Designed miniproteins, single chains, continued (3). Designs and how they scored, part 35

Each design is a single chain, and the fold is of that chain. pLDDT is the mean over its residues in the fold that is shown.

## One batch from the design tools (miniprotein)

Design m9276
Fold by ESMFold2-Fast:
Structure m9276 (fold): chain A 80 residues (1-80)
Amino acid sequence: MTYVLSEKAQQIAKLVGVEARELSQQELLDVIAQLIRSLEQDKSQHGVLDVSGTELGKILGVDRITVDELLAFLDENLTE
């Protein structure tokens, strides 16, 4: 299965070094895992990610986001 990325989803994927318009299911899971891992190492609190001053925060328009909210945003910005 291949997912087509919206412009915002492409910008988010680029934050983890992936420049693509379409991703396979495995590639998408790898991007999500890398993104969460990066945020957990640098700016993680229990259940909440502080994205203030980051490029991700600018793309999302928020200073804090939960992992569940981030996953929901990515799901809404993908088409099969």
Scores: mean pLDDT 69

Design m9277
Fold by ESMFold2-Fast:
Structure m9277 (fold): chain A 104 residues (1-104)
Amino acid sequence: RRPVEADITVTKVSEKTARVEIRFKGAGANESLEVAKVIEKKLSELPFVESVKVTVSSDGKTITVEVTFKEDITEEKMKEVAEAVKEAILEVFPNAKVNVTLKE
């Protein structure tokens, strides 16, 4: 009955690699797999993204995304990645509560 909650953390790992960790409350494994597919699609469409690797935990509670950039990561590009991930979650869960944190 409670809406799905998602915590998004985008961490700059290197000049050209960012890690996105998404932690769900109230989502099932099948829904997390659907979110993972939408994330991969949306991030791959960004012009500064070279490659995307998406991994879903065995319990479906965590999605980890490794994003490789074509050029050095800026805060603006990290915000665009976070926004694309948030949109992917809201496409699958329109009423989700989404929290975003950026780390360098």
Scores: mean pLDDT 83

Design m9278
Fold by ESMFold2-Fast:
Structure m9278 (fold): chain A 64 residues (1-64)
Amino acid sequence: SEEEEAERIRALIKEARKAAEEGKFDEATRLYVRAVLLATNPELLEYVLKEAKEIGKLIKEKEA
């Protein structure tokens, strides 16, 4: 169901953020990619892409 997929996607994004904060950029990228692959509709994909901007911001801060 869409609700179950959305919950799994949110969990993956949450883990990706934690990985990025820990400096594990490869792991964060892998988790984010899994979330994108699970996004089966445009609304879920929009959500994942929006969250990707936050993950990218965390990575950028760690690189600085």
Scores: mean pLDDT 76

Design m9279
Fold by ESMFold2-Fast:
Formats: C-alpha cells, sequence, structure tokens
Structure m9279 (fold): chain A 80 residues (1-80)
C-alpha cells in the first residue's frame, strides 16, 4: 500500500494516491496512514486538509518525526 501510494505521488497521480491512502486509512487508522494521506493532500496543494491529517497522525503518535516535519513544512507554505 504505502509503496504503491508513493509511486503514484512520484508519477504525479495525486488523486489516485489520495484514494489509495484513504482506503488504507479506512481499513486501519494509524499514524502512518494519516501521515501518508497528509502527504498526498499536500502534493495536491490541499494544504488545510494536509494539516488536519498530520495533526491526526501526531495525536496517535506524538513522536512521529515525519509527520512533525511535514506539518511544519505545510504550515510554512500556507503562510505564503
Amino acid sequence: MVEEGKRLLTAGKTDEAIKLFEEALKKEPSAEAYTNLGEAYAAAGKLDEAIEYYEKALKLDPENERARIALEEVKRKKKE
């Protein structure tokens, strides 16, 4: 799942990646699943949605460095 989702993001297929990660999240909510979905929304330019998903990831795993760094990056981009 994660590998295929990242492949889709690399190929610029952000909508397909979002769908794939949404299916993964529905099957099993996890900090990794929320982080992956946040990254997909950020890649699609949907920064508010990306922030919400990264915050959910950090609620489940407060020490998730990937989600923390990604959240800071998206907040920086949103401030313009």
Scores: mean pLDDT 81

Design m9280
Fold by ESMFold2-Fast:
Structure m9280 (fold): chain A 77 residues (1-77)
Amino acid sequence: ADELVVKAGEALRKGDYETAIEYAKQALKEDPNNADAHYLLAVAYAKMGKKEEAQKWAEKVRELGDTLGARQVEKLI
């Protein structure tokens, strides 16, 4: 899970949003409550302009206790 989160973050930094989504989804298959994976997924969708998907994942980030992360995603939308 942690390895996949790191790879998702690296892909996100490079602007490879689809690869970031793939790694983040794989991390969630291993740990469905991984807050970092939810956050990276939300950011990747926001940067792709997929507002509805970004909002959905930002809500999950907030539910997991990361209020600041959720607010950062909301600013990208």
Scores: mean pLDDT 84

Design m9281
Fold by ESMFold2-Fast:
Structure m9281 (fold): chain A 68 residues (1-68)
Amino acid sequence: SDAELQAVADRARAELEALAPDRRVTISIDANGVPQLEIEGPRLSPEERARAAGIVRRMVDEIDALRA
């Protein structure tokens, strides 16, 4: 459901904002189930980028599972 997809996006957003609290994260899921991610604020460090990539990957896997 759209509510379950939104809950996955909201959790990923919260994890990303906790990782880098000086940044604002917006996640939306389009009609095809593809997440759209926008991060506002300072550029992510290499370490922050690696952690963010892990969070995004888990979000994508969960969205795919819900749409299966």
Scores: mean pLDDT 79

Design m9282
Fold by ESMFold2-Fast:
Structure m9282 (fold): chain A 65 residues (1-65)
Amino acid sequence: DEELKRLEEVNKRNVERLKELEKKIEEEKLPKEKVRELVIRATAEALRDIGDVLQAMIDARRAAA
């Protein structure tokens, strides 16, 4: 169940990224354009990390079969 644990860790990191992004927006009073750029980048990074874990799980199951 190491893959599930890694996925949970990725999710926790993504939640922390969102909190940091929210804090940065509030503290720096970023314009909407910059907020959009940061959200798009953070979303892409989060999806990549989740996708990598899911792909590793699929590959491991295929190798075991």
Scores: mean pLDDT 75

Design m9283
Fold by ESMFold2-Fast:
Structure m9283 (fold): chain A 76 residues (1-76)
Amino acid sequence: EEKERLLRQYQVAVVFALGVPENEKNETPVLKRLIAKAEELYKKMTEEEKKLVEELKKEILEDPEATHEKMKKLLE
């Protein structure tokens, strides 16, 4: 199912965006655990999925609100 794959890709991209050094959110134990799980999922992804995750991460860093609204509509 495409929606499940897209949700997983978006979740990984969000976690990677939160892990960027410019964000001070790396202190949370929950976030550290989420980053570890996201990295595990990312390593198992296809080349196409990895490319989409990197593109989504860039979109989130550029405009997190617009990206969230776009993904919400696609996943509803």
Scores: mean pLDDT 74

Design m9284
Fold by ESMFold2-Fast:
Structure m9284 (fold): chain A 56 residues (1-56)
Amino acid sequence: SAEREAAIAAVERAREQGALSEAEAERQIAAIRAGAPLSTLSPIVQLDVAVELAVS
């Protein structure tokens, strides 16, 4: 889904920018792939996804 793809991309961006550790990013990506709700992710990831979906 577009939301899942945006969430994974947001986690990867947060890791690249140093906002998430590599281990935290790996756990969140695994959770997204397992179908975890967006609301269970870090607030910075949730905000990034919300902005991306609003613009896209």
Scores: mean pLDDT 80

Design m9286
Fold by ESMFold2-Fast:
Structure m9286 (fold): chain A 79 residues (1-79)
Amino acid sequence: KSAKEYFELGKEYLEKGKYEEAIKYFTEAIKLDPSYAEAWYYLGLAYAKLGKYDKAEFYFRKAIELDPNYEKAKEALKK
């Protein structure tokens, strides 16, 4: 599978409320493509859904490091 295919699987599980599975697939996406800013952002969202806000903030910051214009990640850090 490609990084994009793992990312799409992660999004599917996130939509189903299966946050641990979503984390697994987003993690596989970033292992294949560590520059995949969107995958880092969604990994942060999945951790936020689990109440793991410190981890969520870390991953949102990684998305911004890779893409400084990533507005969604910047908005997530405002809360």
Scores: mean pLDDT 85

Design m9287
Fold by ESMFold2-Fast:
Structure m9287 (fold): chain A 56 residues (1-56)
Amino acid sequence: RVEEARRRLEARAAERVRTEGLPYEEALGAALTELAREDPEAAAALAEAYAARLPP
């Protein structure tokens, strides 16, 4: 589940970087917003996992 959500987030972020030339950080934010709109549960699970994986 989290892995699927992460793959969807990564795919959308990569697409936005390529199509819009956005920095990866901004592309991730936009992709997460889109994911939350389409699948709020996946976005919530991913956000929690993202916080755990964000050690710097």
Scores: mean pLDDT 72

Design m9288
Fold by ESMFold2-Fast:
Structure m9288 (fold): chain A 72 residues (1-72)
Amino acid sequence: SMEAKKAVEFLKELLKKGLSEEEINKKAYEEGLVDKVAENLGELVLQLKKKYKLTQEQVDEIAKAAQEALAR
């Protein structure tokens, strides 16, 4: 769905900007992507998967972006 694609792209952009996990979780809530502030990135991904019915491919895209953001 378009909503799922936009949610994935939004999260990937936040990860690319180098925001902290706390900042990403807060931004996702402020933008209305999730109904509550997630405790960690894993919880955020779980909330997005349930709300937007993310495919495994979309979840993998987020995981790849997160790994790239954490790489030095």
Scores: mean pLDDT 81

Design m9289
Fold by ESMFold2-Fast:
Structure m9289 (fold): chain A 55 residues (1-55)
Amino acid sequence: MLSDEQKERILAMLTALVKAGAPDSALERVLEEAKRGFPEDAETIEAIYREALAA
């Protein structure tokens, strides 16, 4: 499972990409990589992505 530190790192990375105006394909690539590393935490990673979009 993802640690709080790993969750914070993923959120920071996605938030930075969203603020930089990165294309959806770049965001999807980051999500794909995170889910590949932590497949049991896929729902949590998706929740972090939604939080990053709100920031």
Scores: mean pLDDT 79

Design m9290
Fold by ESMFold2-Fast:
Structure m9290 (fold): chain A 103 residues (1-103)
Amino acid sequence: TTITMPKEVKAKEGETATLTFTSSDPSVTSFSWYKQKEGEVPELLIENGQVAPGVPSRISGSVSGTTATLTIKNLKKEDEATYYVSARTADGWVNSPGTKLTI
């Protein structure tokens, strides 16, 4: 199983960022998005298309087949973080290397 994800996305404050990853394994359709800031505990943003409680409404997610997309609108400096995906496979849990969002 291979997960494809960009290493870094650079955006400006007030813009929209779109983070997308794809699994090579068609059995993997359940994905969780996490936000990891330096020195902070990882924050669950979206689990299987459902936005976690307390997550700002400007953050949304979608799943289409083996592709998951995270959309962050009206970017703020506080959104600068590494975003990664955790997925359940036949071989257990797999985490993406993460995409660093810089603003």
Scores: mean pLDDT 76

Design m9291
Fold by ESMFold2-Fast:
Structure m9291 (fold): chain A 68 residues (1-68)
Amino acid sequence: LSPRVAETAARIVQLLLREGPLSQAELAERLGVSQSTVSKALAFLVEQGVVERRVVDGVTQYSLSPSI
């Protein structure tokens, strides 16, 4: 995991804790990073079980895993 992606992953966790479920585009906009960087960080967080991917009414959203 690159330092930039790791930093972004930490910020994603903080943002999801404060604001609840957010899309990849919303995370990129709020954090001021590219959607590509957010995508890599989200893939890592989902793989680690920290974040869950959910599709609601055709919109993909991410939230903190309730099992952590």
Scores: mean pLDDT 80

Design m9292
Fold by ESMFold2-Fast:
Structure m9292 (fold): chain A 55 residues (1-55)
Amino acid sequence: SMEEEKLLEEYKKKIEELIKKGDYNEALKVVEEASKILDKKSYEELVKFYVKLTK
C-alpha cells in the first residue's frame, strides 16, 4: 500500500543516516523495531537495503 511504501522509505532514511554516522548498533535496532511494524515483503526489502549499506 502507499502507506506501507512511505513507512518503508522512512525506515530506510533512518538506517542510512545511522550508518553514515557509524552507528551500526542503533541501525540494527531500527531494523529489529521495523520487523514489528512492516509486513514481510517490506521488511525483507529493508533488510536487503541494510545489508547493501553495511557492505
Scores: mean pLDDT 84

Design m9293
Fold by ESMFold2-Fast:
Structure m9293 (fold): chain A 63 residues (1-63)
Amino acid sequence: MSLLEKVEELAKKLEKESVLGRITEGKGMTHEEMIEKIREILLKEGYSEEEVEKAIEEFLKKL
């Protein structure tokens, strides 16, 4: 799986969690918070900062 595909899957997962948070707690995750969380997860998994930023940039272009 490409890093871009992994960013897309993480974004979908976090968006679903954000929707659930809005329903249960009255607050969801912002777009900025979601992107930050994706960065943290990928860096923790051992991807470089350059690879993560490039994948996020490509993801944002696709939106």
Scores: mean pLDDT 73

Design m9294
Fold by ESMFold2-Fast:
Structure m9294 (fold): chain A 65 residues (1-65)
Amino acid sequence: PSEEELDREIALAFAEMAVGILKAQGIEIPEDALREAYRLAEQGKVQEAVDVIFKAGDEAERRRS
């Protein structure tokens, strides 16, 4: 695999892990935020992708009564 492919695979793996962690806690990430995070992951931007997921999760939790 190319370096770009490896970076993308790593970013996607971390994004999926972040989503899984939040789902295990009962936090569902909005589809628009998931789409944005996976778009960043496809670019190999692991930190940005993970940040989008956790920020969206934090915002979703903050909006709960």
Scores: mean pLDDT 79

Design m9295
Fold by ESMFold2-Fast:
Structure m9295 (fold): chain A 60 residues (1-60)
Amino acid sequence: MKKLAKVKADYTSDDPEALNVKKGDLLEILEVREDGFVKAKSLKTGKEGWVPLALLEVLE
């Protein structure tokens, strides 16, 4: 089963490994780090990158 999350707030970073997201976007969670970042894939764009877990509402 895919682990999905909804973005709670806009996030933009100049880090090339970061995923820029908008409030309401749906992401697939690929990896969770102990420092509170998540590697996620945008279902809207297909791009992958790191996003703060605190900005995500995990759907399951």
Scores: mean pLDDT 79

Design m9296
Fold by ESMFold2-Fast:
Structure m9296 (fold): chain A 89 residues (1-89)
Amino acid sequence: ATEAFREAWKALREGKYDEAIKLFEKVAKSDDPVLQAEAYRMLGDVYEKKGDYEKAIEAYQKAIEVYESLNQPRLVDILKKRLEKIKKK
């Protein structure tokens, strides 16, 4: 999980969005809810960079659900505001 997360960030920095998506999807299947939430948030960021707003919205919504279960209200608020901005596009 941690190695796939590092590889995903490297792919994202290199502009390899499709590779980053596959790696973050792998991390999102982790049994660690913190890694799962971070992976969904990053999937949203990657899809947003690709202009795939529908998939970005779906990924951010999944991240919100996991962060809510983790009692992370600040992260939930940040992602909800990001969703509002994307929905206006």
Scores: mean pLDDT 84

Design m9297
Fold by ESMFold2-Fast:
Structure m9297 (fold): chain A 80 residues (1-80)
Amino acid sequence: SEKEKILFEMEELLGIAEIIVGVENITKGVTPEQKELLEKMEELLKEAKKLIEENGSVEELEKILKEIEELLKELRELSK
């Protein structure tokens, strides 16, 4: 379904964020700001999963996806 595709994209973005934070933790040490961004992305994914269970709309899921995308952009900028 379209909702499953959006969820998969969210999980992929979170996976990328986890790799970024994991690499920073080993190489440079992770900052509190980087940890906070990852935690916000994790909470948004939990919210998206609840919306799917409650038959939430595709539009609501797309809004969460966009927020996750913006948080990942911030994380990438901090990791330069």
Scores: mean pLDDT 86

Design m9298
Fold by ESMFold2-Fast:
Structure m9298 (fold): chain A 72 residues (1-72)
Amino acid sequence: MESVEELIENIKKTGEAVKERIKFASDEEIEELLKEMEEVIRYLKEKNAPEEVLKLAEEVYEEAKKLAEEKK
C-alpha cells in the first residue's frame, strides 16, 4: 500500500516523463497522452483520492496542456 507521499512522488515523476515526451511527440500522440491523463484524473475523483493528490494531478495535466499548446 503506497503512502500519500509515495503517490505524490509518482505523480510528479510521471508528469515529468509525459512533459518530456510531449516535446518530441506528434499531435496525435500528444492528444492521446492528454486523454490518458484525463482518464487518470477521473479515476482518482471516483476513488475519492485525497485533495492534495487530485490538485497535483490536475496541476500536472494543465502544465502538459500548456506545453502542447506552446508547441503549436
Scores: mean pLDDT 78

Design m9299
Fold by ESMFold2-Fast:
Structure m9299 (fold): chain A 88 residues (1-88)
Amino acid sequence: MKEAEELFKKGMEAFLAGKLDEAIELLEKAIEIDPNFVEALLALGRTYYAKGDYDKAIEYYKKALKATKDPEEREALEEAIKLVEKEK
């Protein structure tokens, strides 16, 4: 979906610029349009992790895990969830 993809792109640009709160706002808007947008859910998890909000990071990684059908991505997400839970 074009609007969700544009919001995701802007969110990633904000993340790379270190503007974590702006990244969260843009990525949350992307998932409001497409709740199964795996890349946006993963980016939200990473952004919350970078912000130190481990509970929110785990929440979005779990949402990405439910949305993805890629076995490699699923395995990586399960590993990421375990690692973040150890840092709580």
Scores: mean pLDDT 84

Design m9300
Fold by ESMFold2-Fast:
Structure m9300 (fold): chain A 61 residues (1-61)
Amino acid sequence: SPLEEELEELLRELRRLMEQAGYPQERIDAVLATLEEMAREDPRAALRFTRWLIREVRAHL
């Protein structure tokens, strides 16, 4: 679905940003797993939350 494709792109971007920000791999994997779980229940909420996290991580780069 278009939402699933957009979420996949945002999750890849979030991973790159968290790696750039120096987060440990265990934390990155846990965050992404949580967002994927959220997407199974509410893909729109997961999309909004992932966008918010991207903005937060960028603000701390």
Scores: mean pLDDT 88

Design m9302
Fold by ESMFold2-Fast:
Structure m9302 (fold): chain A 60 residues (1-60)
Amino acid sequence: EEIKKLAEKAKKLFDEISELVRRMRAAGRFTPEEVERLKKLAKEYSKVMDEIFELAQKKR
């Protein structure tokens, strides 16, 4: 089902966010591109979680 694929995507997004944050912290510097990527990943993760919730109720 689509929900299973979304859950897998959410996990991958979370892992990507975690690794990026760790790298940025270790470097002690943030590039604009890294910050924008973090924002996009976080927003996409939130959207995926919301989509999972909607699909679980509507099956759509």
Scores: mean pLDDT 78

Design m9303
Fold by ESMFold2-Fast:
Structure m9303 (fold): chain A 74 residues (1-74)
Amino acid sequence: SKEELAEKFFAEAEPAVRAYLRSRGFTDEEVDRVVQRIREKIKEALPTMPDDEDELRALFARIVGEVVREELAR
């Protein structure tokens, strides 16, 4: 299901996202906030996400990248 694929993609991406944010000087509290924001954005988008795995992965990567870029611009 889309829910299972999204959870798999999140599990694969979360450690790398956390490590990257820490390398950029984010505190553990700030990292948790950004990760939570990514989760919320994915959950909100999930019902409208494509069923195709490649398209879903691409949209997932875009959401992660957008949230991380927004936080880095602060």
Scores: mean pLDDT 82

Design m9304
Fold by ESMFold2-Fast:
Parts: C-alpha cells; structure tokens; sequence
Structure m9304 (fold): chain A 56 residues (1-56)
C-alpha cells in the first residue's frame, strides 16, 4: 500500500495547491479560471476517493 499512500499524498498536495490558486482567482474576479480550477479539483478529489476506497 506504500505506492497508494504516496499517490494519495501527491494528490493531497496538488489539491491544496489548486485550492489556493482558486482562492486567488476568486479574489481577482477571474470566473473562467475559477471554473477551470474547480474542474481540476473535482477530478483529483474523485481520484483521491478511489485510492481511499482501495486502502479500506
């Protein structure tokens, strides 16, 4: 499971980074960037959920 744990850690780091970028985009009023970042976050959160299910 070390490989899955490493993948989960990488996904968590990337999700956090994208959430920070989204917060900055929201403050700037960049609606198009907010929408693109939200889509990427949702994609990574789905991948995270699949890995978490495998670790049960």
Amino acid sequence: STKLQNQLNTLNMRIDYLKDMKAEAEKAGNKDLVARLQKEIETLEKQKAEIEEQLK
Scores: mean pLDDT 87

Design m9305
Fold by ESMFold2-Fast:
Structure m9305 (fold): chain A 50 residues (1-50)
Amino acid sequence: MKLTITSLEEALKLPEEVEGEIAGQKVTTRDDVVNALLHNPGQPAEVTTK
């Protein structure tokens, strides 16, 4: 399913494998989403769960 992630709490609830981007950076894991949110505050992550 497609999700917009705006907080670390939401990111931690994702499955381990995802597909998406934050601020033009590709993310493929939950840890990628968490790290990208920490380095891009205020930027939402657009992700699809596998």
Scores: mean pLDDT 79

Design m9306
Fold by ESMFold2-Fast:
Structure m9306 (fold): chain A 67 residues (1-67)
Amino acid sequence: EPSAEETARNSRLVKAANELIDKLEKGEITPEEARARVRETFAELGIDMTDEEIDLVVQSLEDFAKS
């Protein structure tokens, strides 16, 4: 199963995603700001993401916030 490091990283990603969803739902940030935050979070965790992959993540967060 996942290593302790993978578990910690995944926990950080889930926390960041939930914070962004909450802020998007409340209108506290724009999709562009959420995109910047997603990019920063993945960069801090050493995960290389393309702009297209970041856009997909942001779209998922927006769709979840609207639900």
Scores: mean pLDDT 77

Design m9307
Fold by ESMFold2-Fast:
Structure m9307 (fold): chain A 72 residues (1-72)
Amino acid sequence: SDDERGKEVSEKLEPLAKELGKSNLPPEEKLYKLYKAERELDPELLKKKLEQMKEGGADKFDIDIMEKVLKE
């Protein structure tokens, strides 16, 4: 299911998220790298996540970065 796939992707991204959290990279670059890695794992699920974020009123900053990743 999409929920199970989302959990699996999140678990696989956790080590990268922790490494990026400790880095000196700008916030936009950290999010870009995270979403790019998420796209490489499951691009269709990331597209669904973007739609859910738009419907749920997530931060425009996060939405813009995710849209950029999906267009590349």
Scores: mean pLDDT 83

Design m9308
Fold by ESMFold2-Fast:
Structure m9308 (fold): chain A 97 residues (1-97)
Amino acid sequence: MELEIEAPESIKEGEDLEIIAKVSGAKNEVIIKVIAKIKGSGYILGENELEIEPGGEGKLEIKDLIGGQEIEIIVEAIDKKSGEKIAENKKEVKVLE
């Protein structure tokens, strides 16, 4: 199973950050948890938890980002049958002034 995170490497202050989490190779329903937080402080900017069909995607949009922040995106895939975390991926996005 693979998790892909689609997000830009950087955005400008005042732009909306769009995050897409994609799931491939899952044979069963998966719960996708997407968390966006400020790197360093750990302050959570947004989170979403979605039940995804095999081959599906989850989305999260974050607004009002401040220039100079680095955003850590964490995506976890949880097997719906077992409740176990089966995959994790991370991406960082820089907010430019």
Scores: mean pLDDT 79

Design m9309
Fold by ESMFold2-Fast:
Structure m9309 (fold): chain A 111 residues (1-111)
Amino acid sequence: MITYSKEELLELAREALEKGDYHVALGFAVGAFRLEGNKEAAELYRRVLIAALERQLELLRQNGGDPEQIALYEAFIDALKNLDTERAVALAEQLGMDGEFIREVLEIINS
């Protein structure tokens, strides 16, 4: 196994985000946060997640996606941008995401 430092994982996440590889960027950002759960890693994860969700929302709109699902994605993006922890957790769970992880990330940013 290759062992990465937090700094290397943060750099890899930023590079993947710049390339539009959101799945890879999310993986590296989660890895960095799990090594050291600080505001820098939490904020990078939030930024990557917002970018990934905005891309998914664009695809849903272009392909005539379900209006209820579009509304959930829009609300979740807004909750993440506004650092509304309780709203973001509830919306993450509705979208089948790990609400407890979202809570952990946003609480660190808000501390």
Scores: mean pLDDT 84

Design m9310
Fold by ESMFold2-Fast:
Structure m9310 (fold): chain A 55 residues (1-55)
Amino acid sequence: SEAAARAAEVEREIRRLLEEGRTREEIQKHLVEKGVDPTLVELALAELEREEAAG
């Protein structure tokens, strides 16, 4: 539950940064710089891409 909530929060932040025109690489660096687990960021980015690609 908490892990899912944290993943959803990271996913929402990623979507916000994408709307600002930031690239996937820039988003990853920004979140890692803020102390977010790089593995969690990578998984969240992959999950978003997978969901959008699934159609």
Scores: mean pLDDT 76

Design m9311
Fold by ESMFold2-Fast:
Structure m9311 (fold): chain A 63 residues (1-63)
Amino acid sequence: SDAVHQALVEASEAIKAAEAIPDPEEAIRYLREKAEELAGRSPPGTAAFIRREAEEKIAEIRA
């Protein structure tokens, strides 16, 4: 559970970091890379949650 907690904290921080990046393309690239890294080392349910949160934020950045 500690690993799941750390992955969720890192996902939240990645979203905040992406929001602070002025270039939308760089923000999307950063967030995709981080989400894939975190999802890859997480259980399936946590991975699905992280990917969904990242996709929602990417859609907002693209709008």
Scores: mean pLDDT 86

Design m9312
Fold by ESMFold2-Fast:
Structure m9312 (fold): chain A 83 residues (1-83)
Amino acid sequence: SEVEAFIAEAEAELDALAAAIAAARNEAEKEEVLARARELSARLESRADLFAAVTDPALQARIRALTARAQEVGRAIAEVLGL
């Protein structure tokens, strides 16, 4: 489904962002990760109505896990950037 495909893409991007921020060695690399994180945040916001319409308990659990992961990765990025 469209929702499942988007969740899978968002999960993969969050994992990639977590790895990238942990590996970032200079300001340019950190700025690139922040730009990617902001783009993902905008995509998640644009799909909020689709997430709210999900009634499948397994997908609801996956969306909650995705939200928790996004908060975790966002915090890691903020800490590295001193935000």
Scores: mean pLDDT 85

Design m9313
Fold by ESMFold2-Fast:
Structure m9313 (fold): chain A 73 residues (1-73)
Amino acid sequence: KKEEARKLLLRGIALRLRAIGLEFEAELLLKKAEETGDEELRKKAEELRKEAEKLKEEAKRLFEEADKLFAEA
């Protein structure tokens, strides 16, 4: 069904945008950690990058499901 595919596509897009936001935040925190020597900021940046990778993988799965639904119907 076309509507089901669109819902998956929108969820995938939302997760990808969230992942991009987290990567950007992580970059800012890493730069600040380099300037201040704050280990907590570095650790937080690493956590954000890890979360962003998870979200990207989830988005890929949703896009694959959407593509399959578009191809089937």
Scores: mean pLDDT 82

